# Designed miniproteins, single chains, continued (4): the designs that were tried, part 21

Each design is a single chain, and the fold is of that chain. pLDDT is the mean over its residues in the fold that is shown.

## One batch from the design tools (miniprotein)

Design m12696
Fold by ESMFold2-Fast:
Structure m12696 (fold): chain A 57 residues (1-57)
Amino acid sequence: GPPLSPEQEAQLDAALEKAGLTDPEVRARIRSLLELSPDLTPEQIEQVVANTKARLA
């Protein structure tokens, strides 16, 4: 199963909605990147999503 807690999943979903990222491939890529971090904070989740959005723009 995924290493993300239900709280981290909710934070990821909120960050994805804020960024307008609805592509399943982009979502899967971000989730995979988050799996590399043992200490995920809400800020780190938002930063990864925001950085991904900026790279795509």
Scores: mean pLDDT 75

Design m12697
Fold by ESMFold2-Fast:
Structure m12697 (fold): chain A 111 residues (1-111)
Amino acid sequence: SEELRQELLEKIKKKLEELLAKDKSVTPEEREATLHFLELAWNGEEVPDEVLAKYSDETLQRMTRLIQIAVLMSLAKLKEEEAKEIVDNGDAEKIEELTEKVKDLIEKIEE
């Protein structure tokens, strides 16, 4: 199960790296931070306040958006455009449905 958890994380990381590579405005430091934030969230860890303080609210929102898009593309098998519409339009019911499916999958892997 730990092997499957790591395979899922690597799949999400690959999609996130592809999304980050398309945005020429993202700095190398922001790319590394975004990937690190994904790893912390995957392990159920919070980002330290000292690290969050290094970034503007706008930058943190951009990072969070890209992570959510990468998760939906990787775990829910959505296309980039569909994932972007769900995240950007705030379809709360669809986001909740997909979040519950991801949660269920992680719990089954940990069994």
Scores: mean pLDDT 76

Design m12698
Fold by ESMFold2-Fast:
Structure m12698 (fold): chain A 95 residues (1-95)
Amino acid sequence: MLEEIRKMLEKIRNSELTKEDVLELAEKIKKDPKAVEMAREAGRLLEEAKAQGITTREELEAFMEPLAKKYKASVEELLAAYYVLKAAEVLKKLE
């Protein structure tokens, strides 16, 4: 799962990301209960960080470090999993 998320992040950096890439990765995440849990916990912690006034990347990375350690992922990878699921939900509502 983390390899698929890393590939998507690489496509984002290269401006190569497509709608199909987002939808395909979201389906793969949904089929993996651990990846779904990771994405939900990342989203919850992100909202908690915002509620506490955390606005900088450095502070967010420090705040999310325990979750990143739990899943052996980077904070960027945790947030990517969450935003992919959120983006796919929005894209499906536009159909």
Scores: mean pLDDT 81

Design m12699
Fold by ESMFold2-Fast:
Structure m12699 (fold): chain A 112 residues (1-112)
Amino acid sequence: SLLEELRARLAERIGALVSDPEAREALLALLDALLATMREQRVPDELVRRAVEALLAFIDRLAANPDMSDAEIEAELARIRAALLAAGVPQTIADLVVGLAGALAEARRAEA
């Protein structure tokens, strides 16, 4: 399924970004909660792709910018949330995406 394929891709990218096993487990649990909520709410494939693309772009930004400040991270999270809501992504899904993205940033900061 699309959700299974996207889960595998996000799990691989999270694993490449974060080396701590405990942090990886927590991040994968947040990912699984996001995907389960998308499935339960029958979120359209187009909006699922938008949410996943936003997460992948944020992971790329964290990987490219290890010295990103808390203010820069908060600004990017606010942009992601606003963009998802403007695209028609449900608030619950947008909040879970931002939660996972914030947790990714915290996990990466702990390894820096």
Scores: mean pLDDT 88

Design m12700
Fold by ESMFold2-Fast:
Structure m12700 (fold): chain A 72 residues (1-72)
Amino acid sequence: SQSQTQALALLEQLSREFPVLSAQVALARQKLEADPSQSALILEHLQNAVIELRAGADAAAVARNLAEKLKA
């Protein structure tokens, strides 16, 4: 799907730009492989994390919140 393609592209960008999210990137990839129907929701969570990090939010807090959203 387009959402899956966009999510995978964003995961590559996050791996390069925000190493602090490496565990969350791995978890998101696992979730996408297990259930591609959740691609749009996963993409939204990843996009929100990027927006927060670029706005200067605490990286550790963003990483924790993203992990919780991806586990749900």
Scores: mean pLDDT 82

Design m12701
Fold by ESMFold2-Fast:
Structure m12701 (fold): chain A 71 residues (1-71)
Amino acid sequence: MSPEEIIEKEREEFTRRVDELISDLEKYAAEHPEKKEEIDETIKRVRELVEKGYPLAAEILAATTLSILKS
């Protein structure tokens, strides 16, 4: 397996996890309209981090926000 194939699989895995977290945030926003603006801003920032090449930072931001909202 080439280094490029390993990197692509890692990126797919990060993208999948981030997409799942975004989906969970969107579901939470639908159930809690009063927090929709805050959640939408977080989702925007998460997507910006992915586009800039920081998928791990995006995952941490999304997961941390979701954890705080559910606590």
Scores: mean pLDDT 79

Design m12702
Fold by ESMFold2-Fast:
Structure m12702 (fold): chain A 78 residues (1-78)
Amino acid sequence: SDADVQALLDRALEELERVYKESLKLPKEQAILRFLLMGASITSEVWVTLHQQGRDEQADEAVDRLLSVIKERKKELE
């Protein structure tokens, strides 16, 4: 359902925010590297999950949203 897609995206955004906050405790270069690697992992899991369910449009929209947040948070770590 659309509610299940939204719940998956919300959980991914919450996890990404947790990773960001934990990364703030690290030296800048390590913070950026860890955040980008974990962000890529979270984004990949969401895309694969939705794609396997035949939710291709929602998968692409979720990836765009997650990448937007990753880009903004990366700027804050720089």
Scores: mean pLDDT 88

Design m12703
Fold by ESMFold2-Fast:
Structure m12703 (fold): chain A 98 residues (1-98)
Amino acid sequence: SEAAQQQAREAARLAAEAVREAARERAARLRAEGREEAARLVEEFGEAVAVALTNPLESEEFQRARERVEELLERLGEEAEEVVAAAEARVFAALAAA
């Protein structure tokens, strides 16, 4: 239904913002440790995931974002996994507070 599609789009936007916020927090911690390059890659990872979540699967934007996510997962490893876990926790906290 159109209502279900609208809810899916709103959920995707919430998830995208949660990923961006989690990436910013992780990047800030990495910068505090003097790990500027890792911090920049974590921010790029968060943005690529957010773009992938908010664009149609058939779009060029999704395809480019998906390729960048795959590249950054190889470079970041556990740092990328921590960003995803933190984003998931933020989404659940936001839903519980609503």
Scores: mean pLDDT 84

Design m12704
Fold by ESMFold2-Fast:
Structure m12704 (fold): chain A 58 residues (1-58)
Amino acid sequence: SKEEKLKELQKETLDKMKEAGEDEDKVLEIQLEFLKKYAELNPDEKLAQLLEKYLSTI
């Protein structure tokens, strides 16, 4: 279940990145969305803390 959700998330993220092309700002937004969803899928406090720090830097 988790592995299947992760594969689906990865595919969705790659498709969005292809659409964004060379737009670094859009690629960054897509990567942040991936990290957010990944952290929610894996409620590791270490990943949650990294996500919080990453979001507060932007």
Scores: mean pLDDT 71

Design m12705
Fold by ESMFold2-Fast:
Structure m12705 (fold): chain A 93 residues (1-93)
Amino acid sequence: MTAPLPEEELLERLKEEIARTAEALYGRRPSEEALEEGARVMLELMRAGADPAAAYGVGLEVAVLLDEGMPLEEALERARERVRELIARQQAE
């Protein structure tokens, strides 16, 4: 019995991408829960029409902040500030 969950495969791939980048930058792989939250945020932003590179940066930041012990709500707020900054920079050209 197969539930159609194409997003779950996408999330798994995004988790691997974020984990690899975090290992390169910090020498440590974030927890599974932190990676899942980061990947979920990235996917939600992409589906809302955000640029993939901006969405990736936000997802990576959420995963790293959660792994450092920051609460999810605070990590999401800081990530949203980052997105606003990136959009403003892109508009300035």
Scores: mean pLDDT 74

Design m12706
Fold by ESMFold2-Fast:
Structure m12706 (fold): chain A 87 residues (1-87)
Amino acid sequence: ASAAEAAAYRAKYAPWYEKGRALGLAEGLEPEEAEGMGAMAAEAARLAENDKEAAIAELERALAELEREGREALARVIRALLEEIKE
């Protein structure tokens, strides 16, 4: 069922979600934005399992948009996630 599948997805990528959320909180983001960074980290990790280059490209696109908007705290979180995905 979709609910059970969603729960399994969250459990599998929980370490990445917590990493993104913690990075957001460390940068002083509001809790909702920090949770958004957690979700982005989990999705990037999922994509990287099948296509690491696509995951990197998506994060780089997000970074470019945040830099264009002058959202420095969010941009720093995305840079940290990029380094983690690139290893």
Scores: mean pLDDT 80

Design m12707
Fold by ESMFold2-Fast:
Structure m12707 (fold): chain A 94 residues (1-94)
Amino acid sequence: MTPVPLSEEQRQTLAELLGVPVEDIDLRVHPEVFEEGLALAEKLTPADVARLRAELAEASAAGEQSAELYAKHLAVILYEARAALAEERARAAA
């Protein structure tokens, strides 16, 4: 797959999830990989995140790159960003 800039809709979705301005989103990814990563992020548990981080670290050390690995990286980033944003909102509400 050839990496492409995210669409405006995809950038707005990511900006909302991360709580940052849409103009700060500068990711080049195939649309299908973004959707796969987003769908995976919704299903992750803390144990899944730990496993994926270990898997991605091994792949990175081996110099491996694939659309599947990119989707897994994106899923972990989105999961952690959502968790951090939820924690911040909970603290603000207290």
Scores: mean pLDDT 68

Design m12708
Fold by ESMFold2-Fast:
Structure m12708 (fold): chain A 65 residues (1-65)
Amino acid sequence: SEIEELEARYRALAAEYEADPTAETLREAVEVALRGMELKAKEAGVELDREKLERELAELEALLA
């Protein structure tokens, strides 16, 4: 399933980030995680607060900057 594929990609990217922590590998992992959340929200029939997710991303980016 698409969710399983995204989870597998996230795990691979998270492992890459742990082995070689860069802003690039972190950003790729976050993008995949967001796609997974959007799909899970759609399947569950719940509305995803995009503004909340964008704020959480901005906080993570601020920690890296």
Scores: mean pLDDT 72

Design m12709
Fold by ESMFold2-Fast:
Structure m12709 (fold): chain A 63 residues (1-63)
Amino acid sequence: FEEEVQRAVRDLATARLAGATPEQLKAMADKYIEELRKKGAPQEVIDRLRAEADAAIAYVPPP
C-alpha cells in the first residue's frame, strides 16, 4: 500500500501546483481513500493518507 499512498500524495501535490481548489483536492483525496479501503488497506494507511491530504489542503489559501 506504500506505493498507493505515495501515488496519491504525488497526484495531490501535482494538482495543487496546477491550481486545484481545496474542494477539488478533497474530492481527489476521498477517491484515493475509497480505493485503498476497497483494496483492504489497514486503517493506519488510510489515516496516514488522510492526514497528509488534510495538511496539504489546509495550507492552500482560496484563490
Scores: mean pLDDT 74

Design m12710
Fold by ESMFold2-Fast:
Structure m12710 (fold): chain A 61 residues (1-61)
Amino acid sequence: KAAETAGVAAYIMGLRVLGLSVDEAYKLGLYAQKIAQKLIDQGVDPKDAIRTAVFEALQKA
């Protein structure tokens, strides 16, 4: 669920802050969700995993 939170946050920020299309924002959201899940699986705190994943996704946009 924390990974999904990162995906949704990146999607919304992609649309509103970066001006991405819906398709581009959706892909950014999936990318953030994947990073967050990987970090959580490696034992990173969910809050830190979400923050890191969203930041990483926005940097790659």
Scores: mean pLDDT 82

Design m12711
Fold by ESMFold2-Fast:
Parts: C-alpha cells; sequence; structure tokens
Structure m12711 (fold): chain A 88 residues (1-88)
C-alpha cells in the first residue's frame, strides 16, 4: 500500500543517513541519538499521507545535509528532536 511505501522510504532513508554518519566518523553517541530520533519520527508519521510523509522526509534530509556541511551534529539533533515533537 501507499502507507507501506512511506514506511519503507523512511527505513531506507534512516539506513542511508546512518551509513553516511559512520563514513564521516561521527561519534557513536550522536549516531545512536540520530537513529533513535529517526525511529520515533517513523512511528509518529506512520498514518501520514504520502505527500505529508514526503515533506517530513525532505525536512529530515535538509537537517542532515546542514549538519553534515557544518559538522554541527548537536544542532542537527536539536532540529530533528523538534521535528519529532511537531509530527506527534
Amino acid sequence: SESDLNQFKFEVLTLTLIARMEEEGVPQSKIDAFRGLLEQLREATSDFSIEKADEILQRVVDIFNQALKTGDWEAGLAKLKALVEEAK
């Protein structure tokens, strides 16, 4: 279903982002925190429409790319935490 596709897209994104953090040598504690927040966000968005889910996925990508560019993973974690709370 379209709902199953949204969950699949979120799972693929999570795996991709975590792999990139590992490649960049991000501390394990921050990788674990990002993984936990992405899992919470996946659960919070499970009933979203495809369009609404894609908007959230794009915001996750934007947060991640900014953190990757600046090296400011604390700011990235704070923004992702805010997005999780917004999605609930």
Scores: mean pLDDT 86

Design m12712
Fold by ESMFold2-Fast:
Order: structure tokens, then C-alpha cells, then sequence
Structure m12712 (fold): chain A 58 residues (1-58)
């Protein structure tokens, strides 16, 4: 139902959006270390999205 639709959209959107943002931010700033901070945020977002999908799947 509704939870399944929201979960699928959130999981897909979070991953795609985050990747795009990481690329744009790196292109604009190009500072060393920025990819480390953003990698953590990207991984955290992916894990959070995955957890949501798991809950929705049950």
C-alpha cells in the first residue's frame, strides 16, 4: 500500500539524489577531505533508506 510506495520512492530517490549532490559538491569545492565527509553522509543515507525498505517490506 501507501507505505510500500513511499518506501520505494524514498530509497531510490535518496540514493540517486545523494550521488548527484556528492558529484556537484566535489566539482564546486574540489577540496581534499570533502569526499570523506560526504562519503559518510552518503553511506548513512543509503543505510537509513535501506532500513526503511526493510521495515516496509515486513
Amino acid sequence: GLATRAGAGAAAGAGAGDAERARELKSIFQPEGSEGAYRGALAGDAVAAGRGAERGGL
Scores: mean pLDDT 51

Design m12713
Fold by ESMFold2-Fast:
Structure m12713 (fold): chain A 92 residues (1-92)
Amino acid sequence: NAQALMEGFDQAGSDLLKALEAGNVEEARKALDRMIELLRQLSQDPEALKEAGIKVIGLTIGLIGVALDNPEVRDEALELAKRLIRASKEAA
């Protein structure tokens, strides 16, 4: 169960970054919504939640990278990074 949720979380994170790099803000928001739902489910397992929290740090750095390289989606990338950080803190 936790492994499948974590695989889904990794896929959603990849989808989020790819969508933003492509300028597809709507798909990026959908990917983030999936990640937040998966974080909520992972919050039932303290070890899985800790692993997901570490991945959130990497994804946040990735979103900042997209914001720096893609000025046209900078505000959206930073918005999504803030939402991801908040969701991770709320799950803990």
Scores: mean pLDDT 85

Design m12714
Fold by ESMFold2-Fast:
Structure m12714 (fold): chain A 78 residues (1-78)
Amino acid sequence: SHMEEERKELYEKTLEELEGLEEAFERGEVSPEDALEGLERLKGEIEKAYEAGLLTEEQYKEIKERLEALKKKIEEKL
């Protein structure tokens, strides 16, 4: 279905963005402060997407867990 395809695309793109941000942070290509700003922006976008029905409950929970794990990792460098 149209919604199923949109959810899959958004989910996969979000995971790719999280992975890219984590790798850039680990390589020292982005500061902890800039990485936190990126995470807060992404978190807001994902919360709005979930409210709009563009993410399943399972996808939303998985993304939130990954966001929180990365946030904790970045905050340890501040």
Scores: mean pLDDT 82

Design m12715
Fold by ESMFold2-Fast:
Structure m12715 (fold): chain A 103 residues (1-103)
Amino acid sequence: GEREALARGIALVLQAIGALIEAELTGDLVAAARKLLELVDELEEWTKETGDYEIGKFVAERLLRIVEELLRLAEEAGDEEAVRIARETIERIKKLIKELEEK
């Protein structure tokens, strides 16, 4: 139901924020980028299974901002692998947002 979808969406956003905070504390930007990509995979599967496109779009828009911040940190650190993964993740989120807007 909508309440369960909202709770799941909030949990995904909190996990993404946690990954960004952990990256700042540890300097492991690649691990954070991979975690964010995993969360995008989870969001894609969840929206496909439930049809909660409005909540899915809301979560995707929040994840986009978090990954854009990780990209900034990765570029400042010169972490080419984290930059590559973050850019790929951003493009996947943008594609998902567009698909969900067309539903």
Scores: mean pLDDT 87

Design m12716
Fold by ESMFold2-Fast:
Structure m12716 (fold): chain A 103 residues (1-103)
Amino acid sequence: SMADELEKLVEKNLNEKSINEILEEIYSLMKELPEEIKKLLEELLDTILQNPYNGDILRKAMVETREKIEEILEKFPEEEREELEKLAIKTLTLLKVLALKLQ
């Protein structure tokens, strides 16, 4: 379901936001996430910025980052998990949109 939500949100955000707006929102969202998840998202952001034209590397990094975040979230209480999952999905969506805009 997280993957399906990401695809729908990417299409919606791709044409509506500038690169600067996307970056500001990513940094804002990361401040609200646990350090373990924040670190994974920061590493993904760095990968996107260093490899903007390498679609295979970016696709793999996004999938692996999402899967690791899902594993971390399973350790959280259900109430906290739902809120953190929404923030993580939104952040991953914006990172994917950023990658597409940089191409």
Scores: mean pLDDT 83

Design m12717
Fold by ESMFold2-Fast:
Structure m12717 (fold): chain A 77 residues (1-77)
Amino acid sequence: SRLDEARRLYEEGRRLLRQGQEAFRQGRLDEAIRLYEEAIELYNEALRLVTDPSLRLEIEIDLGIARINLGVAKLVK
């Protein structure tokens, strides 16, 4: 279903966000930037498919976090 597809994309984005955060903590800024950008793309794809308001809000919050983290990584690079 579209909801199952949205959830799969969201979970993949969450995994990439966690990997990006780990890369950032280790000072691997280029890797962190790439992982955050990939997570953002997956969140945007999930938002195109999602119709559930609760899941949409959760994805939008995580998208905001990923964008902030990306901005910080670019500033400190």
Scores: mean pLDDT 91

Design m12718
Fold by ESMFold2-Fast:
Structure m12718 (fold): chain A 100 residues (1-100)
Amino acid sequence: MDKAVNIISEALQKHDISPLSALDDATYIVLTFQKYKEGKLTEEDEKQLKLIILAHPEAILDASLELEKSNDESLKELGVFLKEQLKQVQQEYGIKVTLL
């Protein structure tokens, strides 16, 4: 999953998020997605993921689009997962993100 962490971290950094914060958030996103795939995702995991998305919605959109451009099927799945989570956050909190 190093490739997924790198793609997400780079997208976050393009939106003025510090390298350390970008790496922490990217790592959390990837681990949360792994839990989701294993059927182990908790309500607390979902809440924390939504808070990351709410803090940086444009950066998460860019990360999802970069993941979907990958030739790796697991990276594409992660991109789709992030888009669906972003859509839920937009509906729940009334935020607007361009190109969703």
Scores: mean pLDDT 82

Design m12719
Fold by ESMFold2-Fast:
Structure m12719 (fold): chain A 92 residues (1-92)
Amino acid sequence: MKVRVERRVGDRWEVVAEAEVKTPSDGLYLVEEELRRAAAEGHDVRVSMELDGTLEQAKAAAEELKRLAAHYGLTVVRIEVKGNRIEIELRP
């Protein structure tokens, strides 16, 4: 699966992490590191994940992303799940 994390820099999104990983857990680990940094530094972040699985697995990953965001005190601004793709925008 593919994972991308972007940080908002002014009016643009800048890629801070991008990886192709074998499991959703590996992708979530990468994402958690960037969510922790965003919360600590006060930056908006956008996470995009393309899973090698079903829509049900994508929905489960989206729920885990929401839980991680809440754990770090980040607010969900937008969330979109389309097929096997997830995009979430978060604000401190």
Scores: mean pLDDT 81

Design m12720
Fold by ESMFold2-Fast:
Structure m12720 (fold): chain A 62 residues (1-62)
Amino acid sequence: MIEKVREETRKAFREALAKHGGDLVGAAVSAASKVIPKLKTDEELNAALEEIAREYQRAAAA
């Protein structure tokens, strides 16, 4: 379910961001590495990548 993919990706990004002390690139790479291997469809992959981009932009603006 796409909503669950977005939630898991968001959680993974935020956890990675906290672990890497605000390193946005490190957080994005860590979140992608954790989430992407579980995905089976292009729609799920696109949802995960969009969520990483949104969280990245949100964190960069803070």
Scores: mean pLDDT 81

Design m12721
Fold by ESMFold2-Fast:
Structure m12721 (fold): chain A 107 residues (1-107)
Amino acid sequence: VTFGKHPLLEGLSEEFKKLVEQGWIALQAGLYDLAIKLFEEAIKKYPDNPIPLILLGVAYYYKGEREKAVETFLEVLEKFPDDQLVRDLVRYYAKVFGFEEVLKALE
């Protein structure tokens, strides 16, 4: 599991970890629509975990859907406003992808 050492993935159900891992593998393989579906399923089953929603934003970016990616990152910040780890991870991707709108929302 690529994110096995991540605090938000450690100690979670095997089903959740497998779903996120399969989505990440699909994303790395360029299977963006499959990755999106897998992350959406993880969001529906585990709505209190921000990781699938962050990865959904990443998948939209690589698919070339910049507007959906920005909207998805803003949504994760709205749903998890007090989570410092979420803010740090979203800031990382926003810097890498050049999402100035997301960076402004972070401070």
Scores: mean pLDDT 82

Design m12722
Fold by ESMFold2-Fast:
Structure m12722 (fold): chain A 65 residues (1-65)
Amino acid sequence: SVEELEKKVEEAAAEVQKAREAGDVDAQREATKRLAALMEELMEAKGSKNVVVSYDENGKIVVEV
C-alpha cells in the first residue's frame, strides 16, 4: 500500500514535468491535482505532515517522508 502510493507519487510528479515541458496547461493542471491528492494520501499513510518530491543526481524522482 505505502510502496504503491510512493510509486504513484513518483509517476504523478513525472506527469507534471512532462506536461510542463509540452506546454499543455490543462494536462499540467490535472497532473498537479493528482500529485497533490496522492501526496496527501501518502502523508496520512505514513503519519507524516511533510512529503518532499525531489530529483537525485541522476535525474530520478525521489520521494522523502
Scores: mean pLDDT 73

Design m12723
Fold by ESMFold2-Fast:
Structure m12723 (fold): chain A 94 residues (1-94)
Amino acid sequence: DALKKLKELLEQALEQALKWLKENPEEAKEKGISEEKLREAYKEAVEVLEKASEETREILAISLENLLNSRSLKPEEFLELLENMIKQIKENEK
């Protein structure tokens, strides 16, 4: 199930972003990034993802797994990832 795999991968990415936030509180504050903002963005992405086609979910799962296997994500990278995923889902539903 691509949805289950995507949720697991996104949760891993969220945990990486939250860890960076806790280790770099001053920089996070300067960028206006909070734990609440990261968790809210995650919830919004999951809601959009649950409405996506299975084909779109499979493509996104492969892309995300490859990304996370290559590096850990900073909070700003995680937010950009979620925005790009939402955009791709909306474009593929047209």
Scores: mean pLDDT 82

Design m12724
Fold by ESMFold2-Fast:
Structure m12724 (fold): chain A 79 residues (1-79)
Amino acid sequence: MDEERKQKLLEGVKVSEEQLKELKERVKDLGYTDDEIKVALYAANGDVDKAVEILKSVSGYRSSGLPYYSVLDAILSKK
């Protein structure tokens, strides 16, 4: 994924700090970065439960060597 596209996604992310903290705690064992967690919460429209499901789905694809942002883009395009 292009670095510029990644930065643009992060700049567009507007989520509640409380929702972000809750999501981080629920997925702390999955090894995601803060930026990856923020993007997932944005994709879920601030729904922590949906964001957890997105991150669990992406975790399965990581075992095949696919980068996080490529898998996330594919999941979002399919919906």
Scores: mean pLDDT 67

Design m12725
Fold by ESMFold2-Fast:
Structure m12725 (fold): chain A 87 residues (1-87)
Amino acid sequence: SAMLEEIEKEKERALEELKKFPEKDYKVGKEALERVLKAVKEGKSLEEIGKVAQEGIDELKKNKVEGRVIMLLIEFSGKVQEILKKS
């Protein structure tokens, strides 16, 4: 799917930015991004994908990651919603 390819490219962009942060932040940020992508691949609704993204944000806050890591997940989640809505 062209949409899945676009979302995967956005995930790879976010992962490259995450590599600039400490290993702990990279690991939990990567897991959060991968869970959002998994929800997309499973054909979940926009609302369910948003819930998965919010659970990821809550997990990042729990792990006291740098604010920019949280912003990367928010930006990625917004891009996912935008890509899926245009279909």
Scores: mean pLDDT 87

Design m12726
Fold by ESMFold2-Fast:
Structure m12726 (fold): chain A 65 residues (1-65)
Amino acid sequence: SSAAQQTLAGMRQAIADLEARVRELEAQVAKNPDDAKLRRELAATTSALAITRAGLDFAEETGLP
């Protein structure tokens, strides 16, 4: 169905974007150790990546979003 296809495409896109974002934030945190907000953004982005990966795995296993 279009809904399942759209959900899978969205999750794959989100994972790619989040992986790139995590790498950027890791570099920024290393360069700006006094910026506590960057560390918090890194933690939140890493969490979002883990959740999205779990969602994709579930969707692929069940064939549903």
Scores: mean pLDDT 82

Design m12727
Fold by ESMFold2-Fast:
Structure m12727 (fold): chain A 86 residues (1-86)
Amino acid sequence: SKVVNQFLTEFTTILESKGFPPDTVAYYVDEFRDALNLLPSEEEKKTYGGKVLEDLRNSEPSEQEVDVAIGVLYIAAAVEKVFPSK
């Protein structure tokens, strides 16, 4: 997905700009990719993934705050997979 690749590139750049070490960035990029790929539609990827990027871009996130942002994305994806909204 073009959206996923774009979001992963932007996510990497954001975390690097916030001073996260390379191993930590790689870990979170993999988690973000996995969470995005669980979302069934491009619309949902844009909505939830875009919010994660906006929240991180507009703040000075700790590792815990990055974990929470990705965790919410995983929960949203899991709920949609088990209980499809439409």
Scores: mean pLDDT 82

Design m12728
Fold by ESMFold2-Fast:
Structure m12728 (fold): chain A 80 residues (1-80)
Amino acid sequence: MILQYISDGLLSLSQGDIDSAIQYLSQAIRLARQNNLPQDVIDYLQQGLRSVRQGDIDSGMDHLLRAGRLANQTRVQQIL
């Protein structure tokens, strides 16, 4: 489930485990594309991953939280 990968990525970031966060977020992006999630979800995940890779953890976390909210809304509405 994509929300689990986003959650695990955010947890890894909060613990300073950047490598694990990148792996979880890459899986979240892959699943979002495979399941044809809204482009906004994919865009926020990609922006979050880019920020994390650049060392901007605060911006990365903000984008990832937005992606998680949109993905959760999509699941509730069953638009997947």
Scores: mean pLDDT 80

Design m12729
Fold by ESMFold2-Fast:
Structure m12729 (fold): chain A 80 residues (1-80)
Amino acid sequence: SILQEVQRLVLEAVESEDPEEFVKLAKETGDLLKSHGRYDAAINILTSLADLARRRGWEEAAEQIEKYKKELEEEKKKLE
């Protein structure tokens, strides 16, 4: 189930103590949702993960996730 896989990836990201692993898991979550056409769900989850990274003091991780989120927003616009 895509829902179970998304939940697993998000949980692993939240439990990660490594900002690089956090970004990798965030992008994997976004890619999984994008592959199923779930752009709004991907953008919403990436927004939450970027906020979490900032609260942890992981500014570069948050910036990387925000950049990836912006790329998904632009891709979604081209499909409309």
Scores: mean pLDDT 88

Design m12730
Fold by ESMFold2-Fast:
Parts: sequence; C-alpha cells; structure tokens
Structure m12730 (fold): chain A 56 residues (1-56)
Amino acid sequence: SKAEELYKELMSLDPKEARKKLSDLLQKDSQLAAEFSKFGGENPQAGRDLKAHLFP
C-alpha cells in the first residue's frame, strides 16, 4: 500500500528529513493522511517505531 511505502521511506530518511516529508505529505494529500493513520492503527509497533525515529 502507499501508506506502507511511505512508512518504509520515512524510516530510511534521517529524522529531520522524515519529519519534513511527513508534514508536507499530510498537508498536500488528505487521502494518504487517512490511509497512513489507518496503517498505524493496524500496525501499532510500526507506529511506535516511527515515533521513536521522528523524535529520538
């Protein structure tokens, strides 16, 4: 899914670039934002890992 691809991309970027990319995409693509929220709910460990990566 696009949400899973976004998650993998964000995890591959440094924290500052990942935060900027996520912020930009959430502002530009409300559908992807909703899909990403759903992905986090379905994959709680991925959500925790991403939060730790974004805010080390």
Scores: mean pLDDT 83

